# Designs tried in a protein design run: designed miniproteins, single chains, continued (4). Part 69

Each design is a single chain, and the fold is of that chain. pLDDT is the mean over its residues in the fold that is shown.

## One batch from the design tools (miniprotein)

Design m14380
Fold by ESMFold2-Fast:
Structure m14380 (fold): chain A 127 residues (1-127)
Amino acid sequence: SPMEEFVRRIAEEYNLPEEFAEALVEMVKTFMDLASDPSATKEEIEKAYKKQLKKLLDVLKSIKDPEERRRAVEALGRISAYLVIVLRAEAASSKDPKLKENQLLVAKYVGEITLEVKKEADKLLEE
């Protein structure tokens, strides 16, 4: 997948811990699969959101070096920005109302994951 290759290139560029890089790949793969599935329910997308957010937060908290956490958050931001652009573009061109709805919902949750992960990283700097 071009998106998975992009994620792996960003993980390498930011010299990310392997566990965080793997969590980013899983997040992108999970959301791209849901966004392309017209049978995916809003409940399934929300469940995926909660699972991926928890996993990214758990991995972020395991990174003890503040500079590594900062790079992880920046890498997530770049990946999420690109993913949101792709999802919105696909939604704009989609003729299936259900796919369009799922693509926009996934884009919303990707943005929310990015904000919540940044919030937790900022909190960890104060400890």
Scores: mean pLDDT 89

Design m14381
Fold by ESMFold2-Fast:
Structure m14381 (fold): chain A 65 residues (1-65)
Amino acid sequence: SSSEVAARLLAIAAGIESGEPVKVREVDGKLQYEIRVTSEEARRIVEAMNELLEKAGLAPAVVHE
């Protein structure tokens, strides 16, 4: 869906802001984003993204500090 695509692009943006690539894994056929955040801005982007992921019916991103 368009929401899923938007969430994926936002995940990439969060990775760019953090300076580390976003990891995407499949758990039981569902996509799960895994992000290491190195800045508060990246963390806020991930929080906003998780709301969008929830509306798209996807699992929230896993955040590593």
Scores: mean pLDDT 76

Design m14382
Fold by ESMFold2-Fast:
Structure m14382 (fold): chain A 58 residues (1-58)
Amino acid sequence: SLEEALKEVEELMEEYRAGRISQEEFDRRFQELLATLDEEVRTAVVAVKQAFQDELLA
């Protein structure tokens, strides 16, 4: 479950990085993903997203 959730987040981040989706679309899909996850998995996934956004802002 955690591994699958992280894979989905990675795919979503790759689509965003490739310019295939907007920031708004990325955020929308990410929120949809979070709604399907347990609390512990959500915490891990949010941390990964934060690290990704920190990288993009650098």
Scores: mean pLDDT 76

Design m14383
Fold by ESMFold2-Fast:
Structure m14383 (fold): chain A 82 residues (1-82)
Amino acid sequence: SDADIEAIAAATRALIERLEAEGLSELQKQVRLWTETADRLIALGVDPLRAAIAALQITGLWLKGELTDEAIAEIYREAVAE
């Protein structure tokens, strides 16, 4: 449901906050955000390649400072709909 996707978007933000608190390098944070987001999408039944692409979109938006709750929710909705 949209509510479940919004909850997952909030969980993605919590992941980012946790990674920033762990004192990881910039590259380590990028890899961890990418892989853990992809794993979450796979757990929702998303195809592994599509999950990896969606997770990279989230990571890319975060790197540009453009990651919003709305963007996370839309990327998840798109990934799980197909």
Scores: mean pLDDT 83

Design m14384
Fold by ESMFold2-Fast:
Structure m14384 (fold): chain A 101 residues (1-101)
Amino acid sequence: ARLPVGLVSGPEPPTVERARAAAGYAAAHFGLEIEEVVEESEGPEVARVVLRTKDGREVVGYAFASREAVEELLARLGGEVTGEAVDPLTGERYVAAVVEV
């Protein structure tokens, strides 16, 4: 199955709040409406959130301190990048991708 993934990178430490923002960006990009948060985790190198959509799909968000870490994860997962955006207020970079699961 194809899994929507959002990723964000910036100079700030990774947080669940940033991972949720990344998942929200991916959900909006793919036209998905979020219903609930299923899972949240926060570590020193990465934060991750799993959201459930109203139609029963999942969206995963990741937050990293570095753009390189985003690129490494996408390469490892075989992620197909479909959208990119930069937040003009924070300079944070958002990526929307699809991963085969």
Scores: mean pLDDT 82

Design m14385
Fold by ESMFold2-Fast:
Structure m14385 (fold): chain A 97 residues (1-97)
Amino acid sequence: EIEEQKRKLAELYEEFADRLENMAKSKATVKAVKELVDEFLKRAESIGPLGKKYAEEIKKLVDETIEKYKDLPPSVQGAKAAEKGAEFARKKAEELR
């Protein structure tokens, strides 16, 4: 049911945001950020169709952020991707409540 999926997704996106915020504060590589996104994408997909949709939105945002900042040093690209991913995840967690 959609309401149950929203609750589970809110919890998952809070965890997502916390982990991405930590990556943004530390020296995170693009690879490390993508690996974390892939991990949570699979977990969100297991929640159901709504989870798949929102997970794809996060992946797209992270990929677009990396592409936008591709001319910056790799460590800066990772940090920017993590920052934008965390911001998006936090907003989605709030929306799903």
Scores: mean pLDDT 77

Design m14386
Fold by ESMFold2-Fast:
Structure m14386 (fold): chain A 85 residues (1-85)
Amino acid sequence: DRQALREQAEQALREILDTIERFGLSDEEKARMLGALVGVFRAKAAGVTDPDALSRAAAEGMRRGRKMSYEEMLEEVERLIEELG
């Protein structure tokens, strides 16, 4: 259910933003966390359910996040959430 995935992604984003506020993370750390979220939820939207494959998607997303700014990654998360709904 794409609506359920959207709700899960929105909740994951809120949890990441709360973590950022609580711990004063660097922009690189923020971008990596957002990258992991994008990787996992894109894989889930494509029908991936295997935990190892989801773990690899998170790692790939984190690597992508390291090449982007926090603002660019936040924009990519917003696009993903719109694509899921």
Scores: mean pLDDT 84

Design m14387
Fold by ESMFold2-Fast:
Structure m14387 (fold): chain A 69 residues (1-69)
Amino acid sequence: IDEAEVDAAMALMYLALARLLLSKGDYKGAIEMAEKAIEIIESSNAPEEEKKKLIEEARELKREAEEGL
């Protein structure tokens, strides 16, 4: 496991947590987890195309949570 693989796994975990929190009505928690996912993705050495897809997913979750506030 290299740094990029660890970052990908952590980003996916935060995205899953954001989605779970959003479904529970914890909008603030969902926003925080989505922001952590974006931070990890942006700092990773993953291919740009993969980063773009994950960031779009995280931003969508964040927007849905923000609308719930």
Scores: mean pLDDT 79

Design m14388
Fold by ESMFold2-Fast:
Structure m14388 (fold): chain A 90 residues (1-90)
Amino acid sequence: SEEVIELMKQAKEWAEHQLSRLPDPDSPLAKALRELIEAIEKAIKEKVSAEEFLKIYEELMEKVIALAPEEEKPYLKLAQERIKEAVKSL
């Protein structure tokens, strides 16, 4: 649906913003964010269902969170939960 595509675009823009703020573009965290961005871009192009998007997003966000600095993890978890709640509300 259009609402799912809009949420995917919001998740992608958020991830692109996070990537742009990293001092090291070749860090494991930067690579994980690029993987997330590429996966969301593919999901938008293929017009995947809300359920498929949620699965992809959760798996890749868990990887991003695992690689993030400890002080940033609560912020990233909150961002993940906001997108998950929005998708589940559709």
Scores: mean pLDDT 87

Design m14389
Fold by ESMFold2-Fast:
Structure m14389 (fold): chain A 95 residues (1-95)
Amino acid sequence: SVKQQLQQILQQLQEILKQLQEATSDEEISLLGSSAVFLLLRAAEVLEQAGLHDEAEQLRKLAEQLEEAIRKKDKQAVLQVVQQAISLLESILSS
């Protein structure tokens, strides 16, 4: 189901967030951040297929912001975008 797929993605993003908080190298931050980008794009695809086009677009925009933060090697920006994505998915799942 859509809800089960989004719940699974949410749990994976929460685990990535914990690992990002402990990450000290640019390489680790880049790998974890890139994993989060793929999860955001997967969530957007799930939402798009469910007819939730606006929510899918919001996740795609967050994925673009996350890719930019990774390119800039900005750990705080990476953490902020991942936290925003988690909050958005929690809001969608609560509706």
Scores: mean pLDDT 90

Design m14390
Fold by ESMFold2-Fast:
Structure m14390 (fold): chain A 61 residues (1-61)
Amino acid sequence: VEILKKQGLEYAEKALNSDEETAKFYIFSAMGYANTLKNLDEKVGEEMRKYIEEAKAKREE
């Protein structure tokens, strides 16, 4: 769980610092980790998903 959470966060951080096209790939990858985490621990996966959505919103602004 912790390893998947760490990797998901790393992809989300890379998305914030990348160009638009590359950021889409990193967001997609981070969401994949969040969905996997939801299957193992629903609460941790939801927190990860929320973080990714906030990162997307911040990038849009």
Scores: mean pLDDT 72

Design m14391
Fold by ESMFold2-Fast:
Structure m14391 (fold): chain A 60 residues (1-60)
Amino acid sequence: PVDEILEALKKGGAKKVDKITTSPGMDPALKEALKKGKLSLASPEASRAAHETLDRIRRE
């Protein structure tokens, strides 16, 4: 369920996304995965990218 992943990103995303976006050491692909996940709900590729990004954010 893509929307669950994106909703989790939104819930804790504001704070965690801010950290990821502020961290220059992070790969720019990570930032794109976050944006792509929000825009492409129907895309399985975007869903996977969002899931991986979400998991990494949760680890932090």
Scores: mean pLDDT 53

Design m14392
Fold by ESMFold2-Fast:
Structure m14392 (fold): chain A 79 residues (1-79)
Amino acid sequence: MLEIPENYSPSQIAVLIGSTVATAIMLVLNGTEEDIKRAKELLEQAEELFEKYKDKLTPEQAEEVQRDIEIGREVLEKA
């Protein structure tokens, strides 16, 4: 699991989670078995970070991050 530094702002937390989801999507699109496995691990890490830190995010940031995770899961299911 990724550890978020204590000095990270809510915006930095949201960006870190969003970037993790974006990386997972890129790996699914690359299409190798190893990359798809890594994408699953990254999406699980993003979901764990979101559940741990969602109360530190603004409602708007939390909604955006949740949507990104949902898109990542949909992309993975279609692979």
Scores: mean pLDDT 81

Design m14393
Fold by ESMFold2-Fast:
Structure m14393 (fold): chain A 69 residues (1-69)
Amino acid sequence: AVPEIKSAEDARKALELARELLKQKKYEEAQKILDAVREYILAHPETPEEIKLELQELIAELVKEINEL
């Protein structure tokens, strides 16, 4: 299940969960969580830059893993 993201703190926790899912090679679940964080950031442009950078890093890692087939 995708966690409900109501705050910047929830976004940070969701990104931590996505990182763990990537380590477990659960790419589909990780993608859903990263998409939820992205939607939150688009709705809340005031989101801290640290969270935006972490999202970009995890998306890059996911893309790299998927491109390995």
Scores: mean pLDDT 82

Design m14394
Fold by ESMFold2-Fast:
Structure m14394 (fold): chain A 106 residues (1-106)
Amino acid sequence: ERERRIKLLKEAFEKYKEEFEKNGDQDSILKAIDYGLELIVEEGDEEARKAVIELMKHLTKEQLEYVKKRLDKLRAVAEKRGELTPESKALYDEVKKAIDEKIKEL
């Protein structure tokens, strides 16, 4: 069950990331980030963390604030489900720091 969920999240993440890279679609980048954040929080996916931080450079301040709120909600859900690992916590903290620093630059 969990392995299937993670596989589908990875497929969705890559699909929307590729669509954004191909056409600059703002809906696609937000979907890519949403799926990437789930991979970071649930799986501790370092590749997803790096990709999400890179994608965030294309976001407005308002979109970054939305992403930060989404990240906090995803962490709370994973914590309640007992799915937070030390790796996921570390990657969450790195992404949150990157969001905060990016907001300060805008």
Scores: mean pLDDT 80

Design m14395
Fold by ESMFold2-Fast:
Structure m14395 (fold): chain A 90 residues (1-90)
Amino acid sequence: MKLFVVVAPESEYEEEIMRLAIEIAKKKMEEEGVKAVVISGSEYLEEARKAGVEAFGTEEVAERVRAMMQAEEDGEKVVLVSVEEALKAK
């Protein structure tokens, strides 16, 4: 299974960053058929859930992302991207 992880950092523009993270995750799920999740310390995690994207707090995700990165070495594909880098990639 392919897992695409979008990192939405905490900043003065948390709402805008979360919106962009949700758009990136939904686009990847719709265009590539991969599972996408958002990670953030933001209080806007519920907006991601309403958009149909799974969202997790930073502490919980640190261990889960490590486990997913290990799974990638065993044949699963995990992609970690920042919101800005994901937008610039395409």
Scores: mean pLDDT 61

Design m14396
Fold by ESMFold2-Fast:
Structure m14396 (fold): chain A 74 residues (1-74)
Amino acid sequence: EDEQKEIEELKKRIEKVVANGAANTTEIRGVPEHVFEAEGYLTLGDGTTYKLKIKARAVNGEGKVEEVELEKVP
């Protein structure tokens, strides 16, 4: 088992989802640059829980993930 590898996989998936979501916030004409921040917990189907912190920015209809932090919770 490799927890670091699983955390990296989750980070990549979250980054894609968040970047796409952030980009969509600037698709409407006149919408300024948008910064998205979220904190919470992610619980997987097997009961594994991660503490999650996300920061993303959207500019001109394009989303960029600035930071994704995942920490496994016992």
Scores: mean pLDDT 64

Design m14397
Fold by ESMFold2-Fast:
Structure m14397 (fold): chain A 96 residues (1-96)
Amino acid sequence: MLSPEEEERLLRALALLMQAFIETGRGLSVAEVARLLGVSRRTATRLLRRLEELGLVVRDPQGRWYPETATTLALLEERDPELAEELLAKLRENYS
């Protein structure tokens, strides 16, 4: 069971990962996720495994992580509309 604080951290991590996926068009390694989130590789691995347990990310055969786009969007709109708006704002800033 997730605490509200842990849930907020996971949703924030998921939003950043989804933005990076939108920008690059590819899955991210654990090292890339760690750099993106500004955390240790151990912390990134724990966050990714938690998100995988929730069905929000998947890992490919090469060990790269991808957000489940439809599920992620639906979850953010339902659980945290403000975070969804933040993600959209970041997407607009990075769209040239």
Scores: mean pLDDT 74

Design m14398
Fold by ESMFold2-Fast:
Structure m14398 (fold): chain A 66 residues (1-66)
Amino acid sequence: MSPLEKLKELIRYAHENELTPQEALELMQQINDRLMELSDQGIPVPPELREEIQRTLRRLHSIVQS
C-alpha cells in the first residue's frame, strides 16, 4: 500500500471513529510519519488530500487538548 493510500485510510479512521486523546495523539504521529515518507520519496500530495489532512489534524489536535 502506498503512503498516499495509508494517509487516506488514517483520515477515514479519524472521521469514522470516536478517539481518546491518546489515540488522537498516536494518529497524528502516524499521519506525520506518512507525510515524511511522501516528502522523502518526492511524492506530491494532491491539493484536495492536503486540505483533508489539515482539517483532520486540526480536529485531532482539539481532541488531544481536551
Scores: mean pLDDT 83

Design m14399
Fold by ESMFold2-Fast:
Structure m14399 (fold): chain A 107 residues (1-107)
Amino acid sequence: MELYKEILELARQILEAARNNDYEGIKKVLEKLIEVLNKLAQEYPDLREKFQSIAEELKKLIEENAPLEEMARFVIGVLGFLIDNLDLPEELKEELQKIARELAKIV
């Protein structure tokens, strides 16, 4: 539950940074998301390779200073992957879907 709460808080922070065109803010939150993805890779062995691949792509986007729109689009995909592959509580799935939908309106 703590890890899922952390995912939700990071997703909300990404949405807020995107709404404010806060490029440095979104990069900092994505660095924290990479840490969470690495924790998920340890907790879910069957999905480890997928989570590690996602974390490496996020790291590359940050290091290459990808446009905010590209980073936000990638995050929408990450949220979708989490919703589809993790046994999340229904209320958490609903909130993540709402955040992904709001991000899609901005990019």
Scores: mean pLDDT 85

Design m14400
Fold by ESMFold2-Fast:
Structure m14400 (fold): chain A 83 residues (1-83)
Amino acid sequence: MEKSKETVKKLLEEQKENAEYYRDAADYLSGKNPEKGKKGLEKVREKYPEEVDAMTPEQRKAFFEELAKKYEEGAKNLEKILE
């Protein structure tokens, strides 16, 4: 019943939401946007609890920035499919 475009739109929204959470978490570790970043960091820790706890603050920031870019690129690819 759902058209393929509806599925792609849902995936696009998920990619954009994840990109924002990881970006906010990286910014939080840099002292930017503390309120938004705290929620992003909590969500990332739920997914990667042991990995995040083993990392230094600098390693966590780099890891979150890399994940944010990955989801941002995924969103761009999905947007091209919707055009």
Scores: mean pLDDT 73

Design m14401
Fold by ESMFold2-Fast:
Structure m14401 (fold): chain A 87 residues (1-87)
Amino acid sequence: SLLDMYEHLIATLEEVLAALEAGASLEEVRAIIDRAVAAAPEGHRAMLTQIMDELLAGLERMSREEAIAMVRTWIAVEREAAASLRA
């Protein structure tokens, strides 16, 4: 379902956030993302891959502090979207 996709996206972003806060490399963040996409339902993998590739491209261009702030904001936005689907 669309809600399941948002929940999986939020969980992936939370793992990425925790890794960035712990000082993980972009390679380690890539591994987290690749694992999360592989665990997603087949019908959602293409969309999640596209979203995550965009995230990785952004992370390559910004500082760790900027990356952490961006991912926190993204999690907040996705949580609001998921909440709207539950209502």
Scores: mean pLDDT 81

Design m14402
Fold by ESMFold2-Fast:
Formats: structure tokens, sequence, C-alpha cells
Structure m14402 (fold): chain A 74 residues (1-74)
């Protein structure tokens, strides 16, 4: 099991609130919070690096998301 730390940048504050709600609905995501007016911080648990990459791709597809920064830890 790997822990994935996500910093999600959005186009505006409304998109950030929507992205936080969408992230909180993902089964892998254990925590999601607004960390700035246009930034959401999230933590997820995934079985492997392939699942981590798929999660990042899904998050990048959320409407209004402009950038996703991720870090993976064991």
Amino acid sequence: TLEVLLAVTTRDAEAARAARAALSGLPEVTHAELSGPTVVSATALVPDEEAARRLVERVAGIPGVTRVDSAVRP
C-alpha cells in the first residue's frame, strides 16, 4: 500500500470547492481540504504505483483542474 499526497490547482475558487467535493467522493481518497483559494490538498491510499498514476489521471480530468502535483510514499 502506498500513500499519495496530492496538491490540486484549479482555475478559480468555485472550481476548487467542486474539486474538493469530487476528491472526497473518490474511494481511494482519505482526506481532502482547501489549502488555498484555488488549491486543494488531498491524501489517498492505493495498492501500487500503477493505481497512483491512474488516480492522478482521474484527478487531472476533474473540471477546472489546471495542475496536479503528486508525491508517493510507502
Scores: mean pLDDT 86

Design m14403
Fold by ESMFold2-Fast:
Structure m14403 (fold): chain A 70 residues (1-70)
Amino acid sequence: FDETLERGRQLIQQGMQREIEEARRESDRLPDREQAQQYLEQRTRQAQEQMDRGIALLERAMENARKHIE
């Protein structure tokens, strides 16, 4: 369980990092600096919220599995 949970967290964190890197590349291509900053901030917040939700869901799934094993 612990190894599976840790691997899951690692994959979620890697996904978040890739989304933020992509958002930075996309913002760099925008001609307006203010729009670029707003876009990057919005994408970063969305990525963070999505990853936090993913981790919480993973942790709940593991807890539910433990209840059925016990």
Scores: mean pLDDT 78

Design m14404
Fold by ESMFold2-Fast:
Structure m14404 (fold): chain A 92 residues (1-92)
Amino acid sequence: KDKAALALKEIAETSTDETILKQILPTLVKALEDNLPAVRYNAASGLKAIAENSTDSSLLEKIVPPLIKALEDENAGVRLAAAEGLKAIAEK
């Protein structure tokens, strides 16, 4: 479970393929609801990476609501990743 979220984060950080990013997005969003802070952190970091690297407006619009929810997470690292992701989108 932790390994899957970490792998998806790494794919989001290294991929320039919008099709791959769109395919992993539902799993990253679901991982934000995980019971383990490490899984939620990897998911938020993955969404942050998509926010920083993507220019696809449809993809960026889909990640805004889950990132806003992640701002209320109990884990400070998850909140920081969410805030940085939202900032990256706002700067585009």
Scores: mean pLDDT 81

Design m14405
Fold by ESMFold2-Fast:
Structure m14405 (fold): chain A 70 residues (1-70)
Amino acid sequence: SLFEELFAKYDKDGDGKLSYQEFVDALRELGILHLHSDEQIRELFKKYDRDGDGKLSLAEFKEALSELLS
């Protein structure tokens, strides 16, 4: 529920996906952004952007957060 609430909060254009900047903003709110380099966050985003559209779906977002919180 927390991850779904964060996703909905940062999905500012209502397209059901998060841009890279919206993803970074969500990580900042979780207080975990400072634990990783900019390059690590970019590579994580790219890893889970399986559609190649430059955005993360809710499922991809949850997977990315699960990896960061492991």
Scores: mean pLDDT 81

Design m14406
Fold by ESMFold2-Fast:
Structure m14406 (fold): chain A 90 residues (1-90)
Amino acid sequence: SLPSFKPKSKEEYVKELADFARKTLLRLADERGLSPEQKERLMAAFDKAYKELLEYVKKNPNLTLEEVDDLFAQAMRKVSEELRRLIAEE
C-alpha cells in the first residue's frame, strides 16, 4: 500500500477496473472486425457481469481487495469466452 493514498472503496475500485476493461474490449472488438450486433452482444455480456459483480461487492462489505480482484478476473473470463465465441462466428 502507498502511504499517501486514501484506500479506494471496493465499489470505486471495481468501477475503475470496469472502465479500463470496457475500453479494452471495444478496441479488441473493432480490431477483430466484429459487427455492430456482435459488439452489442459482447457489451451486454460485459454489462451483466459488471452489474452482478458490483451488486455482490456492495452486499459483501468484508471482501478483501484480493477477493475483489479474483471475482473481477472470473467475471472477465466469462466475457472473454463470449468474445472468443463471437470471433469464431465467421
Scores: mean pLDDT 80

Design m14407
Fold by ESMFold2-Fast:
Structure m14407 (fold): chain A 105 residues (1-105)
Amino acid sequence: MEKIEIALTSEDVEEVRKALEELLNDPDPRVRMEAVYVAGKILIESDSLEKQKIALEALERALKDPVPGVRRQAVSVLVGAINKIKDPELREKALKLAAENIHLL
């Protein structure tokens, strides 16, 4: 099973965490951008609060990525997800992360 498929379909929250961590540690920035996309999907589509927390942690890690394109994708995904996050506390944390990384002054 591909790491992306595991992250999107596994019922085991630790398998989801490991799959996202492996994707985010990939030497190819395109693979890390795929991890950002997958994390965003989990954050808005999952019915599991624990999976949503793992997805937000993955996006927070991607905001610190050495490649600017990966960081920009992480900010974009967070902004797109904020109003679709069901949990109020998790939504507030996502909003704070997006605001800290979007300084349009």
Scores: mean pLDDT 82

Design m14408
Fold by ESMFold2-Fast:
Structure m14408 (fold): chain A 95 residues (1-95)
Amino acid sequence: SSSDQQRVLDLISQAQDILLDIYRNSGTLSDDDALKFAQQGLSDLLQRFIDLARSLGDEDAVRRAQEMLSRVPSASLDEVLKMLLELLDTLGKLY
């Protein structure tokens, strides 16, 4: 539906904002602070994606997102970026 497409678009926009924030924080924050903000942003995005996936009845997407969420606290910045790109690919296929 157009409403579900808007919800997907909102999450795509949030993921793009997180990527832009990671870029802006490069050279302006310490590596530790930049990683913390990236992890917090990805965790929020994953929680919102899980809610969307549940509303769509996509239990495989819920399970994959929950697995990713469990990995975020120990993830490096490169791993956070890879997870963001994987989410963007998933969201693009849903849109």
Scores: mean pLDDT 87

Design m14409
Fold by ESMFold2-Fast:
Structure m14409 (fold): chain A 74 residues (1-74)
Amino acid sequence: SPEEEMRARVREELDRILKETSDFETARNLLDKAVAEVARELRKAHPDIPQEEFNRLVLRVHREALEELDRRFA
């Protein structure tokens, strides 16, 4: 599913970011940029998804990724 595809790609980006930096603010900024880029690519790949559904999917995956980031820095 598009949601599973986004989760997998965002998780790969998070794992990459965490190998490159131990600074929380830097990691968060890089994650925000990665999520935005993944969302842009996913939107192009799945133009048939209704905008409201796509927005909810992106917000959910982004929130989950931020929670994971917080856990990794706790």
Scores: mean pLDDT 87

Design m14410
Fold by ESMFold2-Fast:
Structure m14410 (fold): chain A 82 residues (1-82)
Amino acid sequence: TQRQQQINDLQQNSNSLDNRYTTSLRLYRQYSRQARQLSRDGYGDTPEYQQLRRLSRGYRGLADGLQNRRRNYQQQLQNLLN
């Protein structure tokens, strides 16, 4: 049925978003760790430190956005199942 196709599409899109979310969190944590290390080594006022902090924030924001989109897809799936 058309409803079953919509359910299948939403489930596949949710899985794709989970993978992108996991990757974004990994990059967020990597850049956050690198920035923290530069700060500890006395390079907290460098352009390199600022770039790593920006990248870290960017990937955290991306991860949060992807998680919100996944929540929306789960809500749509719930609405189709009732």
Scores: mean pLDDT 84

Design m14411
Fold by ESMFold2-Fast:
Order: C-alpha cells, then sequence, then structure tokens
Structure m14411 (fold): chain A 76 residues (1-76)
C-alpha cells in the first residue's frame, strides 16, 4: 500500500546506514525520480512520496527509492 511504502522510505531516509547494502535504481527509474523532482521542486514530502509510489511501486523497493532520494540531496 502507499502508506506502507511511505513509512518504509521515511524510516530509511532517517536511518541511512540501513541503505548500505541496498541496490541502486536502474538508470531509467533514476531518470523518472529526477523528472518528478524537477517538475515541482517545492513539492511536499507527502506529495513526493505519492508520486514516487505511483511511478515505482512494483518496479523498485523502498530501499532503492530511499537511496536515490539521499543521492539527489532532497531536503527532508
Amino acid sequence: SFDEFAREVFELLTNPEALKDAPELPPELREEVRAILEADPNMSLADLLRRLYERLAGRATPAQVAKELLETRIPL
């Protein structure tokens, strides 16, 4: 569910050591994350997580998403 996805991503963002062994997103999914971030840089975290869920659910794990968000330096 979205609520489970959002909770897992948020927990991983607040504990980045858990991401050390997480695989990276495939290049095409990294481009989708960047496009979401560039479309609305002022998007709230809740709206961002919803957009990420819509695009990446079933295609990436919460850990892969959280790792990409940390690499793109999203303010929390």
Scores: mean pLDDT 75

Design m14412
Fold by ESMFold2-Fast:
Structure m14412 (fold): chain A 80 residues (1-80)
Amino acid sequence: SKEEKIKKFYEELMKKDSELEAERRAQTAGKTPVERGKLDVEYWKKSEEIATEIAEKYGLPKGIHPALAEIYYVSLELGK
C-alpha cells in the first residue's frame, strides 16, 4: 500500500539522515564558524540528494526534505 511505502521511505530516510548528521557533527568538530557553515551547506545538499533518491525508490514525490517527509508521513498516519 501507499502507507507502507511511505513508512518504509521514512524509516530508510531517518536512518540515512541520522548517519549523515553523525558524519556532519564529526566533520564540524573543532572547525571555525565559517568552516562549519560551508560543511552545513554541503551536508544539506547531500540530505536533499538522499531524500530524492529514496523517494524515487518508493515512487514518492521527489525532492522531499527530511522534515517534510516526516510531516508527510505523520499526516498520512493521522488521516490528514
Scores: mean pLDDT 72

Design m14413
Fold by ESMFold2-Fast:
Structure m14413 (fold): chain A 86 residues (1-86)
Amino acid sequence: MQEKMMKELVDAAKAGDGEKAGKLLKEMIESGADPSVVAMGAHLGSIYASKAGNDETVEKLKEAARESGSEEGVRSVEDGINFAKS
């Protein structure tokens, strides 16, 4: 189940659907998904959104992680942004 949600999150981020990507990230965190899977989804989603130039999607992912209290999620989004800019 977690892997399916992560894939849907990444696909939404690739499509520029920040609303859906953020909602999926928040749901994964709040449902107690494995922190490694959450971090991977946040990181990959942020890389793809940043490479596509979709800053709104990146901000939605960061907001979702912050609102859900996931410091690791926020850091994973920031790491993804930095990787995409390198």
Scores: mean pLDDT 81

